# Ledger of designs, part 62: designed miniproteins, single chains, continued (3)

Each design is a single chain, and the fold is of that chain. pLDDT is the mean over its residues in the fold that is shown.

## One batch from the design tools (miniprotein)

Design m10132
Fold by ESMFold2-Fast:
Structure m10132 (fold): chain A 98 residues (1-98)
Amino acid sequence: SEQEQVDRQKAELLERMRGLSEDERERIRRALRDMQRRLDDVLKELERRLKNSDPEEQERLKRQALNTLEMARLVAEFLGEEEVARAFEELIERIREL
């Protein structure tokens, strides 16, 4: 099922995260916060590209953006960056509505 696939991907990601040092985890937290600061620009660029794209390209662009943000949300959640995770989740919902 789709839920089983999501659970497997989440488990694999968490296993990789568990293998990281605390210094590496802090570096990732900083990278996620940097990404959060650029989310408005990412959304504007995505909306611009969608307006100039056919339906097949629109679906591809949305899927790529959603996959990236879902991965970032899971990592932020694992690292306890709750505000960052919420920001990614909010953008995921906004993109799904496009």
Scores: mean pLDDT 84

Design m10133
Fold by ESMFold2-Fast:
Structure m10133 (fold): chain A 66 residues (1-66)
Amino acid sequence: DIADLELPEGWRRETDSQGNPYFVSEHNRLRFRAEQLPEEYLTTPIEDVKDPIDEGVELLREVLMK
């Protein structure tokens, strides 16, 4: 289960009021459900993977500029 994986530095696992796990970026404070993150973001150090925040920002730019 992705929720049981050891998180890279800079990520924290929390649970919502229903007991469902989600992940928080310690640097940027963004929250993601386990299913919203690619597996590689959870298994490699954040510094070795493009920042999930930057990826999200690029996707938002794509949508907003159309």
Scores: mean pLDDT 54

Design m10134
Fold by ESMFold2-Fast:
Structure m10134 (fold): chain A 90 residues (1-90)
Amino acid sequence: AQEVLDELARALNPEKTGIEGIVEALEILDPNLSTAEKIGRALRIWADVTDPEVDPSRAVEDARQMAEAAIKNGSDKEKIEEALARLEAV
């Protein structure tokens, strides 16, 4: 559970991981996403995080929507819900 939050927090830290970290976090949150969808979402989250005029909370909202899609698709609901709760607390 904590691992998903840690990966997403690392992805939101441009000094550490960048796009690769975001892709990895998205894979954990929604394993049903295609590779192309993961890359597209990771690029968008990265752009939001690095744009000084965009509130980083937008990246959190995007991750929340990915988690909701994963729950609807039958992924590990309990793990994803815990990760979302922890993400909102950060």
Scores: mean pLDDT 55

Design m10135
Fold by ESMFold2-Fast:
Structure m10135 (fold): chain A 85 residues (1-85)
Amino acid sequence: GAALDAALDVAHVVAVQASKQGITLSDTLKIAVKDLCKAASKKDADAALKAAEAVIATAKKLGFSGDAIEEVKEACDSAVVAASS
């Protein structure tokens, strides 16, 4: 469904931005993305928001650039909105 598709787009954006920057994805970031996909598949908006915040916070800790964080945030915002619908 649209919410899961938006959450899968977050996984794609995270992978692309990490690759562009030579950053290796941590297990913590992979788990946060999986939690977002799970929340989106259930249309659990509160869980999706929490998972999206964890994705953004973990990407910042891994050293994602400001521009990369904005791309991840836009994808996360779309996934949370889709989970709320």
Scores: mean pLDDT 85

Design m10136
Fold by ESMFold2-Fast:
Structure m10136 (fold): chain A 71 residues (1-71)
Amino acid sequence: SSSSEKLGELAIQYANHLGKDPQKEKEQEQRMIDVLIKEKGLTPEEAQQRVQQLKEDIRQGLESNDERVAK
């Protein structure tokens, strides 16, 4: 299994709950932080910074890339 794949899955789950379920957003955000710490060996501070960048990328993607799912 790939830590990058797991992080991608969690990011998609976060995006699916963004603006719909704040509790689920928080849970997915925390899971992304945990994956970065456990799998990538980042410090909690580094993981939080990475997740904040990822959240902004997700928000930007949701606004500009809302095409149909891949095959």
Scores: mean pLDDT 70

Design m10137
Fold by ESMFold2-Fast:
Structure m10137 (fold): chain A 62 residues (1-62)
Amino acid sequence: SPIYEKAKEYLDLALEGMKNGDLDKAQEYSLKTLDLMEQLTEEQRKELEEEASKRIEKIYSE
C-alpha cells in the first residue's frame, strides 16, 4: 500500500529525529505518521505501532 509505505517512511524520519535530538523533525514526522495511520487498516496500524514502540524503547535504552 502506498499509504502504508509513506507512513513507515515518516515513522523512520520521526525516530531519526528522536535519536538525534531534533525535536522539530521528530514532532513534524510523528504528526504526519499519525495523519496517515487514520487511512491504514487496523492490522497495518497495529504493526506500525508495535514497530514504533520497539524502536522507541531501543533509543531510550542506548
Scores: mean pLDDT 83

Design m10138
Fold by ESMFold2-Fast:
Structure m10138 (fold): chain A 89 residues (1-89)
Amino acid sequence: MELYRLNELLAAIARSVGETKETYTLNELVAAVIKWLIQNKLIRFDEDPYLADVKGTPLGELLGVDEIDLRDLTPLFETVEKTATKVES
């Protein structure tokens, strides 16, 4: 299983949801981002529970989007992989 070190933005997100590890899998990083979206009330439960409004957030700036569709996490996985540093053995 591949492990990644976080950039400052991803580290801030992970820390804000109680994560304290030095390295993470991509699945753990995406899970931390989803927890951060829930904690900051960015998922539109009143309108569509599968859309997260990230406009004006550091995550929205990183992804270059205003909304994340939680039914297709592929763009989120790709962005996290590109911004995190892979730990080589």
Scores: mean pLDDT 74

Design m10139
Fold by ESMFold2-Fast:
Structure m10139 (fold): chain A 97 residues (1-97)
Amino acid sequence: SERLKRLEQIGKLMGEAMLEVAKIMDEVSSEKRDEVLSLLQAAWAHAGEALLKPNREESLKLAEEYFEEAIKLAEEASKEAAEIVRKALEKVKELLA
């Protein structure tokens, strides 16, 4: 299934991005790290929902909103972590197109 292949790709991408963000932010702010990771988990869940349930515009919008919140919070602690999240958002949007 093409959708299942994209779901697997999103999972790998999000897992790798979250691990890198966690490593970077753990050295700066563990409190903000936990909140950013929670926002990324929510973004990942909604991205999966948008992929598995075709025409789920609401799920795509929610995924993007959670990514944007994660970017804003990450940027307060680390520009490098924020850039990792931005690149993850761009790649997830490509996989959901």
Scores: mean pLDDT 86

Design m10140
Fold by ESMFold2-Fast:
Structure m10140 (fold): chain A 73 residues (1-73)
Amino acid sequence: MDVIKKAEKAAKEAAKNTSVPPDASIDEFYEKVYKDSLKAALDAGADKKVAEELAKKYADEMKKQLEQLLQQS
């Protein structure tokens, strides 16, 4: 398996498994998703630039989904 594909899978799974307390801010949620995804991508063998790009991608996606849910109340 390509290292990039392995890192993408690891980062995505880490982002989906990220949990924060119900009272956490959107920024706290974003930082935790970013951190968890970055670590997973690096652990999968991605270089720093690829890992940072993947972490930002999934953190941005999760943040947008959370913001949309909050607006639908």
Scores: mean pLDDT 79

Design m10141
Fold by ESMFold2-Fast:
Structure m10141 (fold): chain A 61 residues (1-61)
Amino acid sequence: SALDIARRLGARAGLSDETIERALALVREGRYQEAYALLVAEGADEDTAQRIVTALAIAAS
């Protein structure tokens, strides 16, 4: 699933499951830029953060 892809990308980038859950909550509210900023602040590179946000947006649809 798209959520599994987001979790795997997050784990590879050293992100916690809690961070992915918070990003998913932001994406469900349409707050995509805040979800992206959270992932980058927690240590994801820009490309990885964009891929995670895209996967979470698909999972939220």
Scores: mean pLDDT 89

Design m10142
Fold by ESMFold2-Fast:
Structure m10142 (fold): chain A 93 residues (1-93)
Amino acid sequence: SEEKKRTLLRYYFALSVALAIASLDTVPGGREEAARLIEQIAKDVENKFPSAKKAAELLRQAAEAVRNGDIDTARELFLKAVDELEKVLEKEK
């Protein structure tokens, strides 16, 4: 549906911004702030889309990777999470 597509786009945008912040090495606390934002998105996903539990788990793993400075792993986990969420939203059409 239109609303589900808008929600996915909002999550994608928010996660992309979080990863951009985490990629900067000169912003004090930037990685921790990005990790917290990703965790908040994971909670929102789990609450609004219970069937997307795997996507929420992948986002929590991405947040941990961000905290550890492993931005490449975080990006891979983020993309997997978005793909899993998209599959859930597709089935609920």
Scores: mean pLDDT 77

Design m10143
Fold by ESMFold2-Fast:
Structure m10143 (fold): chain A 104 residues (1-104)
Amino acid sequence: ARPRGRVEEIEADGDPATQELAELYRELKELAENGDFDGMKELVEKRTGKKAESFDEILEAFREYVRELLRKAYPDAPDEAIDTLADAVVNDIKERYKEALEKR
């Protein structure tokens, strides 16, 4: 049985906030898998409107934006559920970027 909770199972069924999250995650995942720090920085700055000068700042800006999008999509969800899902998304991107750097 597949554990329910994989980031790839975010259902984008016509809600603009879930569609934006799915698109941003997909684009950021591709950049992370390529080890493209500058691409990740530019994408996150463009989508969040926040400046980020380090990888940790990129992840913080991305996490805050994911939390905002999840709250818009699921206004009745408890904060713990939103935080757990946001952390899972951020950690997935972080792990993919680290693996890409180790392959070089």
Scores: mean pLDDT 79

Design m10144
Fold by ESMFold2-Fast:
Structure m10144 (fold): chain A 98 residues (1-98)
Amino acid sequence: MFKVTVAVAPDGTVYALAEDLETGSRLAFDPAPFELTPEKTTVTGRGPDRDAATGKAYKFTATVENLRGPGDVAEAEAKKEESDSPYSELTITLTVKK
């Protein structure tokens, strides 16, 4: 099972980390600009070429709700799929509160 931790920096940049709760392996994703919709934003981040523990690339999908905005951190369970891509990818749907 993978847990995604998402942090919104004061400038609105989104940072994400995926962690395998069984192995402790961590995948950090490239920072992405925050694209605000009225209630939700979707961030797609490019990650490392492959997970160092498994040698495989993965696609992660997570919904992170009820973030209070810049300076906040939230966690969500991620769905993981194996990918034939040279890079791991993360798609996060964020709900941001004022």
Scores: mean pLDDT 65

Design m10145
Fold by ESMFold2-Fast:
Structure m10145 (fold): chain A 86 residues (1-86)
Amino acid sequence: DKIQELFDKVMEKLGESGEIDYSTESMRFLAEEMAKFIEKNKLAEKDAEEIEKELAKVEEELKKRLEAAGPELSEEQIREIFREVA
């Protein structure tokens, strides 16, 4: 469950920026896409440092998209982020 802890840290950092106004639906969709990303990249089989590096790519892309689009992300924008980092 270290992956869940690292995911929570990424979400905490994004929330701390004050730039994210997530609806409940957007947060659920983001969690689903993150779970797929974790499974596809076999993060459960990697050490914490490698997991943090992969999640940092997602965090950076999310921040860039939020700066460009404002504090809300659509489902399509979230899909595009994970397509870009995958």
Scores: mean pLDDT 64

Design m10146
Fold by ESMFold2-Fast:
Structure m10146 (fold): chain A 73 residues (1-73)
Amino acid sequence: QVKRKTAYGAASAGDVTITLELEMDEDAPVKISVSVGGKSPATIETKVEGKKATATVKSGGSETVASAVAKQE
């Protein structure tokens, strides 16, 4: 059985909301998912650094960062 650890982050910029999900298998990142809701155009920049994933959302002059950090067992 693969022991998956999932970390979550969320951020909103204007009417745009993002949810960031980072899936880890045995300390390796296997999947990064970004879900976007809202009606305004947004720019989303994702970055992964070890066990941390960040998504920066920019919409309508607003900027917010979502962070997901997987904890060590």
Scores: mean pLDDT 72

Design m10147
Fold by ESMFold2-Fast:
Structure m10147 (fold): chain A 70 residues (1-70)
Amino acid sequence: GIERIRELAEKNREFAEKFNKKLLEIIKKKDVKEAEKLIEELEPKLSDLSYAIADSFARMIIAIEKIEKK
């Protein structure tokens, strides 16, 4: 249940913090290729929900880059 997810979140808190910092850095630099690599590396380590959130952010970065190139 929720408690199991909470325990896993606590164990992976440091990992989640590092992920957020790296993702924000990539967004700031608008580095779409680095974002794609980050998502690919994290795919086997993410829960379905976390993966969906990470993918949404990666798609946002890609959209921003395309708008700026036009």
Scores: mean pLDDT 62

Design m10148
Fold by ESMFold2-Fast:
Structure m10148 (fold): chain A 59 residues (1-59)
Amino acid sequence: SQATAAALVRAEMRRARELAAAGRRDEAIHTLQKAADFARSHGLEEEAAEAERLREEVE
């Protein structure tokens, strides 16, 4: 379901924040890129935009 897809994207964004906080920046960036791609493939434009913004903050 779209709700399940959105929950997965938000979980990946939380994981990426934890990776960035741990100094695992490349892994955080990769996780966010995959989350944004997944969100776009499911029509989750808001979640995709949030993941892209977070990626920019980590870079």
Scores: mean pLDDT 86

Design m10149
Fold by ESMFold2-Fast:
Structure m10149 (fold): chain A 65 residues (1-65)
Amino acid sequence: DEERKKRRQEILERNKPLSEETEKKLKEILPSKDPLTQELIKESLKMAKAAKEGVKIEDVLVKLP
């Protein structure tokens, strides 16, 4: 659902702590991985963004339905 995706993106964008280099590397290898691996990489990226600025993971997860 686009509405939920947008909300998730806004939350992550507000906290945008990940380095551009790291995010770019993961995005570049995404299309060369199988669908399951691609999903795991995307989830890891989102989790890492939230964690890097000292945001509590538990609080972030509650806002990401």
Scores: mean pLDDT 59

Design m10150
Fold by ESMFold2-Fast:
Structure m10150 (fold): chain A 58 residues (1-58)
Amino acid sequence: SPLRQAMDLQQRVFDQLSRQSGQASRQSSDPYTTLQQLLKDSRQQSYDVMSQTLDQLS
């Protein structure tokens, strides 16, 4: 599935960037850090929902 490959690649790239920037800057007032937290939370929820949907779609 091209969508699955895109998600996997995006996650790896984002994880690398998050480690360098996100961990160094732990300020909620920083727009970049705020976006990272939102994306991380959204990713967790989306992954769970997508995983269940993919199981049904199989």
Scores: mean pLDDT 66

Design m10151
Fold by ESMFold2-Fast:
Structure m10151 (fold): chain A 88 residues (1-88)
Amino acid sequence: SAEIKEVEASLELAKAKIDEELELMAAAPPTPERREQLELMIRHLEAAAKALRAQAEKNKGTELGKLYAEAAEYYDAAAERLRALLEE
């Protein structure tokens, strides 16, 4: 459906932006500003993952539900990578 294609495209764009931000954060010097940015980004990613899981549950057993569930896992993994940088 058009909705599934639109959601898939939006999620792929969001993942690409997350990857770019992860690369920038990893390359940034360990300043107080970086720590604040990491903490904020982790909170946003965790909130987004929770929202995506809610959408996955609402669409359980469908292609759309699977896309949301996979996206939630990706956001959780991204948050964990940022937490590793925060522990430096």
Scores: mean pLDDT 87

Design m10152
Fold by ESMFold2-Fast:
Structure m10152 (fold): chain A 86 residues (1-86)
Amino acid sequence: TDHLRLGQRHLQQGNWQDARQHFQQAIQQDPQDSRSWSLLSTVYSLLGDTDQAHQYGVQAVKLAQQQNIPVSSLVQLSRQLRQQGL
């Protein structure tokens, strides 16, 4: 089961709590996937939890930098989801 895709679907439907659960499961299954951390940061931002959004965002950037993944890709993903979800 692809928890990232399920989480994105719930996010687009405005089911932010369900999206959060799926992204948390994705992190538990693959804690090295920076996308899961970035998406969870986006969900907390939408919930108005700026402290959690910042913490998960910092971790996403650290993982992306360690794996040579462009941080711009994570920013673009978060931006697309916010524009589609709101």
Scores: mean pLDDT 78

Design m10153
Fold by ESMFold2-Fast:
Structure m10153 (fold): chain A 66 residues (1-66)
Amino acid sequence: EEEELEREIERIAEAVKKYADKTGITSLSDGEIEEAIYNYLKEEGSPETLEDVKERLERIREARKK
């Protein structure tokens, strides 16, 4: 459910970071990552809004700050 969505968001964020590393782009903002994840979920027919994606990604980041 929500945990599965958070895992999917994390996987997409990791893929975006790998892409940035390969292309020499040293800074993708959190907003750019969130927008990419939102577009992916929207294409999959997911009901999540951009704000929902932002909140879930922030929760993942907070967990990692420990």
Scores: mean pLDDT 66

Design m10154
Fold by ESMFold2-Fast:
Structure m10154 (fold): chain A 92 residues (1-92)
Amino acid sequence: MTPMQKRMLELITKFVEQVETMSEEQARQASEKLAGQVLGLLIAEYESDMDAITKAMDSISLVLQKTLTDLQQGKFDAQKAIEDFKAVIEKN
């Protein structure tokens, strides 16, 4: 497990422990902070490698666009999102 993976695991674990106790506004703010921190940790691992950063940002942008489209069309499924994680493991 990389240092990035360990830090991500810690952040996600802390978020999960608290999410059920959060108000709607707190959940929004905490989710924004979590997303920013996870993205920051990911970008830091590339050590200013612009090609790697560009590929990561393109991948993130595609996932963001797909998630928004699926939600708008009433097609978002959390289990399908988990299957997308498995596809990454199988292909790379």
Scores: mean pLDDT 77

Design m10155
Fold by ESMFold2-Fast:
Structure m10155 (fold): chain A 79 residues (1-79)
Amino acid sequence: EEEIKEVAEEVLEKVKELEEVNPVAARQLQDSIEYFSSTEKTLESFTKKVIEALEGLATADPRIREAAEEIRKFLEEKR
């Protein structure tokens, strides 16, 4: 609960880097993170859902791949 909120806040800071490359993708990821932080019951479930959303966005726009991979590594390290 508290743990999920803390990780969500940290990853939202990293998502700000995506706003410079693709502001629409950054907004969609922010919305997904906020939604999953309120609905998921475990940190593992939360991080898996965020990683899935991130991979989908990186597939749609390869320009965000580097920043997306950094965020993905951060999330995997937390779980």
Scores: mean pLDDT 78

Design m10156
Fold by ESMFold2-Fast:
Structure m10156 (fold): chain A 110 residues (1-110)
Amino acid sequence: SPWLEVIDLIEEAIRALEAGDVDAARRHLQRALDLARRHVGPAGARLIAHLERALAAVEAGDVREALVHLARALLEAAKLLLSDPEASKEEILRAIGAALRAIGLLLDYE
């Protein structure tokens, strides 16, 4: 699923920012944004908007703002995967885990 790949890239970007690796976070975020634009389509407009805001925050050196938008993007990607009628049980469990992580981050940073 392209949405599962987007979820994985967003989680990698979050971990990189939490570790202080801004360059790794930028690379993962740019890849997530590129993949989302190619595969998610118009239903992913909110996902793309949050990824774009996260990238802008990374470029501005605003780590807290970047984490908030990455968490919002993670939640939107999880919603897209959960709404996919072809999603496997494993993909559904991954999406639930991603949504819970996103909520936890929003409680900490927003």
Scores: mean pLDDT 87

Design m10157
Fold by ESMFold2-Fast:
Structure m10157 (fold): chain A 68 residues (1-68)
Amino acid sequence: MKTVTVDVEVHGKEEIKGAIEWAKREGYKEVKIVVEKDGKVIVEKTFSTEEDPEKVAEEIMEEAKKAL
């Protein structure tokens, strides 16, 4: 499977949602989302591009809050 890694500086759900929609449009089957804060990786998870981007964004935002 083709997997792409997207490094996102989390300013909100729309940025993460956009990254997943972009990966699906480019034909990737999986997307690895890496969220950084102050030079540290706080979230690193792989998702299927077939998942609901809104749900994935919500999950990542919740996970990021736990890591802060």
Scores: mean pLDDT 74

Design m10158
Fold by ESMFold2-Fast:
Structure m10158 (fold): chain A 86 residues (1-86)
Amino acid sequence: VHIDDEELKEKLLSGLRKVLEQEIEAGRDPEVSRLMLEFLEAIENKDIKKVEELLEELEKLSKEAAEFANLLAKSFINHDFKPSVS
């Protein structure tokens, strides 16, 4: 699924960033949340290389977080990332 509305993308990314900041403050898996915040910034900047690098880092910490991040990248950047499958 691709999101074409840039204003909607910005609002969704901003909202998700706030949730992740709250998760960090609550002390729930702060490293994953930090990487996810960096990932959202990379998506917002359409930095495909940085998105790919952060997906690899997320995969090392949480397979589920990496899969969710990959779905976000596909939806927001309109880029077909190859899934990392075992």
Scores: mean pLDDT 70

Design m10159
Fold by ESMFold2-Fast:
Structure m10159 (fold): chain A 100 residues (1-100)
Amino acid sequence: ALSPRAQAVLEAARILAETMSELLAKYPDDEATKRTLELAQELIAHIEATGEIDEALWRQLSEAFNETEKRHKDDPEVQKIIDETTRRIMAVYMKMLASL
């Protein structure tokens, strides 16, 4: 079974992949969103194959998501989706902490 942290990171990556796929359906040429999706998918595959977090990949995913947020700072519809995504990820981490 996965460690609580690995399970939380896997769930966070799945939330990011879902959200980035939704954003790409609206903005198919958004390179920052594409990169964030690709990194999320790579991290999911790594954790599912090994049971371990690739810390460098997790950091790269976090940085790419931050860049996606910055690129869409003036788009209220995209910011609403990003805010909801951030809240969902925070809920995953709070649940992980409660399980420790």
Scores: mean pLDDT 85

Design m10160
Fold by ESMFold2-Fast:
Structure m10160 (fold): chain A 89 residues (1-89)
Amino acid sequence: VTLAEIAEKAREAYEETEEALKESPQRAKEVGLEKLGEIAYMATAAGVSAEVLRLIAQAAGHFKEGTVEGLEKGLEYLKQAARLLEREE
């Protein structure tokens, strides 16, 4: 698995969670945590930086709150993780 593939998964997770948030915070929490679990597994297996793993963990922590504010903060951390992963050369 390449860093570019993980970055694409992170972008997809961001988009899906953002769309789910338009329906309900609880739906966004379910979608976001499921997708973050997949991304964390792939990122750990690929040996990504500790910084990327920390951003993923921060996103998960905020999503677990299940509030609009928590989900918005979690999405911002997920966006930062995707941007770092996009630096694959």
Scores: mean pLDDT 84

Design m10161
Fold by ESMFold2-Fast:
Structure m10161 (fold): chain A 76 residues (1-76)
Amino acid sequence: SELLERLRAKGVRVEERTYVADSEDEMIALLDEMIERVRRGETVPVTRIENKADRFSPEAQARVGARLAELRALLE
């Protein structure tokens, strides 16, 4: 919720949709798309991302964390 609140506070339009990422690649691709859209000042079509991160590899969890950190930096 904190990330979504920051997106809205930054003036990014967020749709009331939930995306479920069941794979590492889907989660990473979704985060990369969000980062790209924020960099372009575009609408982000995600209000919530649900994932099975507990089943992701430690490497994938680290890659997700790095992208979340980049997204947060863009929203400072």
Scores: mean pLDDT 66

Design m10162
Fold by ESMFold2-Fast:
Structure m10162 (fold): chain A 88 residues (1-88)
Amino acid sequence: VIEKIEESVEQAFIASLTKKPIKAYFAVEESEKEEVKKEVEEAEKEYGIKIELSFLPPAEPPELKPEEREELVAKRKEIAKKIKEEAE
């Protein structure tokens, strides 16, 4: 579960390169919610972005609306392309 949290936070960091607000959904246990909140707050401070954070039961993640999913996918593609160009 912690590994999945780290992956989601890393995806949020990538999205933060657009400097736009992003939506993040984490399916974590109660004990892990505080750590996730801390990571998100640190990311907001470091990258100067705003993240909408929602917590869900580990077994039942929410469905993203089609619009929300398209926006996240588009942002991730743009960032991935830019990172690839800057790396090489």
Scores: mean pLDDT 60

Design m10163
Fold by ESMFold2-Fast:
Structure m10163 (fold): chain A 85 residues (1-85)
Amino acid sequence: SQYDGRQKTSKEGVEDLQKLREEARQKAEEYKDNPEATKLLEEGADLLDTMAQMSKDPTISGTAYGTGLQGYQQLKKEAEEIVKK
């Protein structure tokens, strides 16, 4: 199917979560003057690392990917709201 890219294989899910982990680390450095925001982004990076490892198991890869993505998005939003004052 031409939109199979909407679904992730275990390998693709791991790669996506690793990319988001790099984003989380970069944002933590950008927000370094705000320790509360930095802490949330570091927690997001740790979550993404854990979920990427779990996504290597094809029996749970979809659940692990979804958990990592949703969890990081929530932590990222909270960090951005803190940075806004």
Scores: mean pLDDT 78

Design m10164
Fold by ESMFold2-Fast:
Structure m10164 (fold): chain A 90 residues (1-90)
Amino acid sequence: SLIEKVEELVELLEEAAKTKDREQLLKLVERARELLTEVLDSLGLPESKEEVEELFQKMLNTKDMEQLKEQVELFLLSLKRLLEQLKEDE
């Protein structure tokens, strides 16, 4: 289900935002990237994949842990808003 995929994506990014280990954070971000590609396909927005990949590449290239966490938290807020909209449409 699309809602289940977005919920998993939110959970991955919440775990990433709470981690103190950079390697673990990057692994969670990579998993979120793969799952978001599936979400975009399900929403019929495959054209947005390049823009999303650019955002993930910026996160993966961010060497400062605090800046990386801020980027993850901002992305998490956007996904929580999407999830709320998807649940309201039921």
Scores: mean pLDDT 78

Design m10165
Fold by ESMFold2-Fast:
Structure m10165 (fold): chain A 67 residues (1-67)
Amino acid sequence: MAEMTVKVGKAEVTLTLDEQGNVIEAKVGDEVIRGRFDGDKLAELLTKLGKEATKESVIEAIREAQV
């Protein structure tokens, strides 16, 4: 398993990837969201939030990308 941390606006997101590179867990602060995610949709939503992204808006985008 691999972890990567990305900064989206004011929020810091830690993604856990399986051995195939699929996102299986997303962590934003104290919130942990487990499950399968559409990586392309997640990337699009986080990009749209941009530099003004807050912890709350990032969590909402992650939930929207959940399959």
Scores: mean pLDDT 76

Design m10166
Fold by ESMFold2-Fast:
Structure m10166 (fold): chain A 89 residues (1-89)
Amino acid sequence: STIRFPVERPLTDEEVAALRAALTAVPGIGEALADRIVRALQTGEVPESDVPAFRSLEPALEAVADRLAEQGYLQAAGLLGRLLAALRL
């Protein structure tokens, strides 16, 4: 099964670049894992196979969302918040 959450619009290339930079700055998040997180935020879908990895990163992803919001990337921050809320269900 797939966990779903609402996506108002696709992220822009600038928002994706900022999101990738914030994610890969986290120790333990490499490019492949950042790509999976970006895909989830672009689609509003989390494959069941990604759920354990994303749940293990919850505190780090909350910190990334806060940093993106402080930088003015409100859509990316909001989508991370929705992803985290969906993972808690």
Scores: mean pLDDT 85

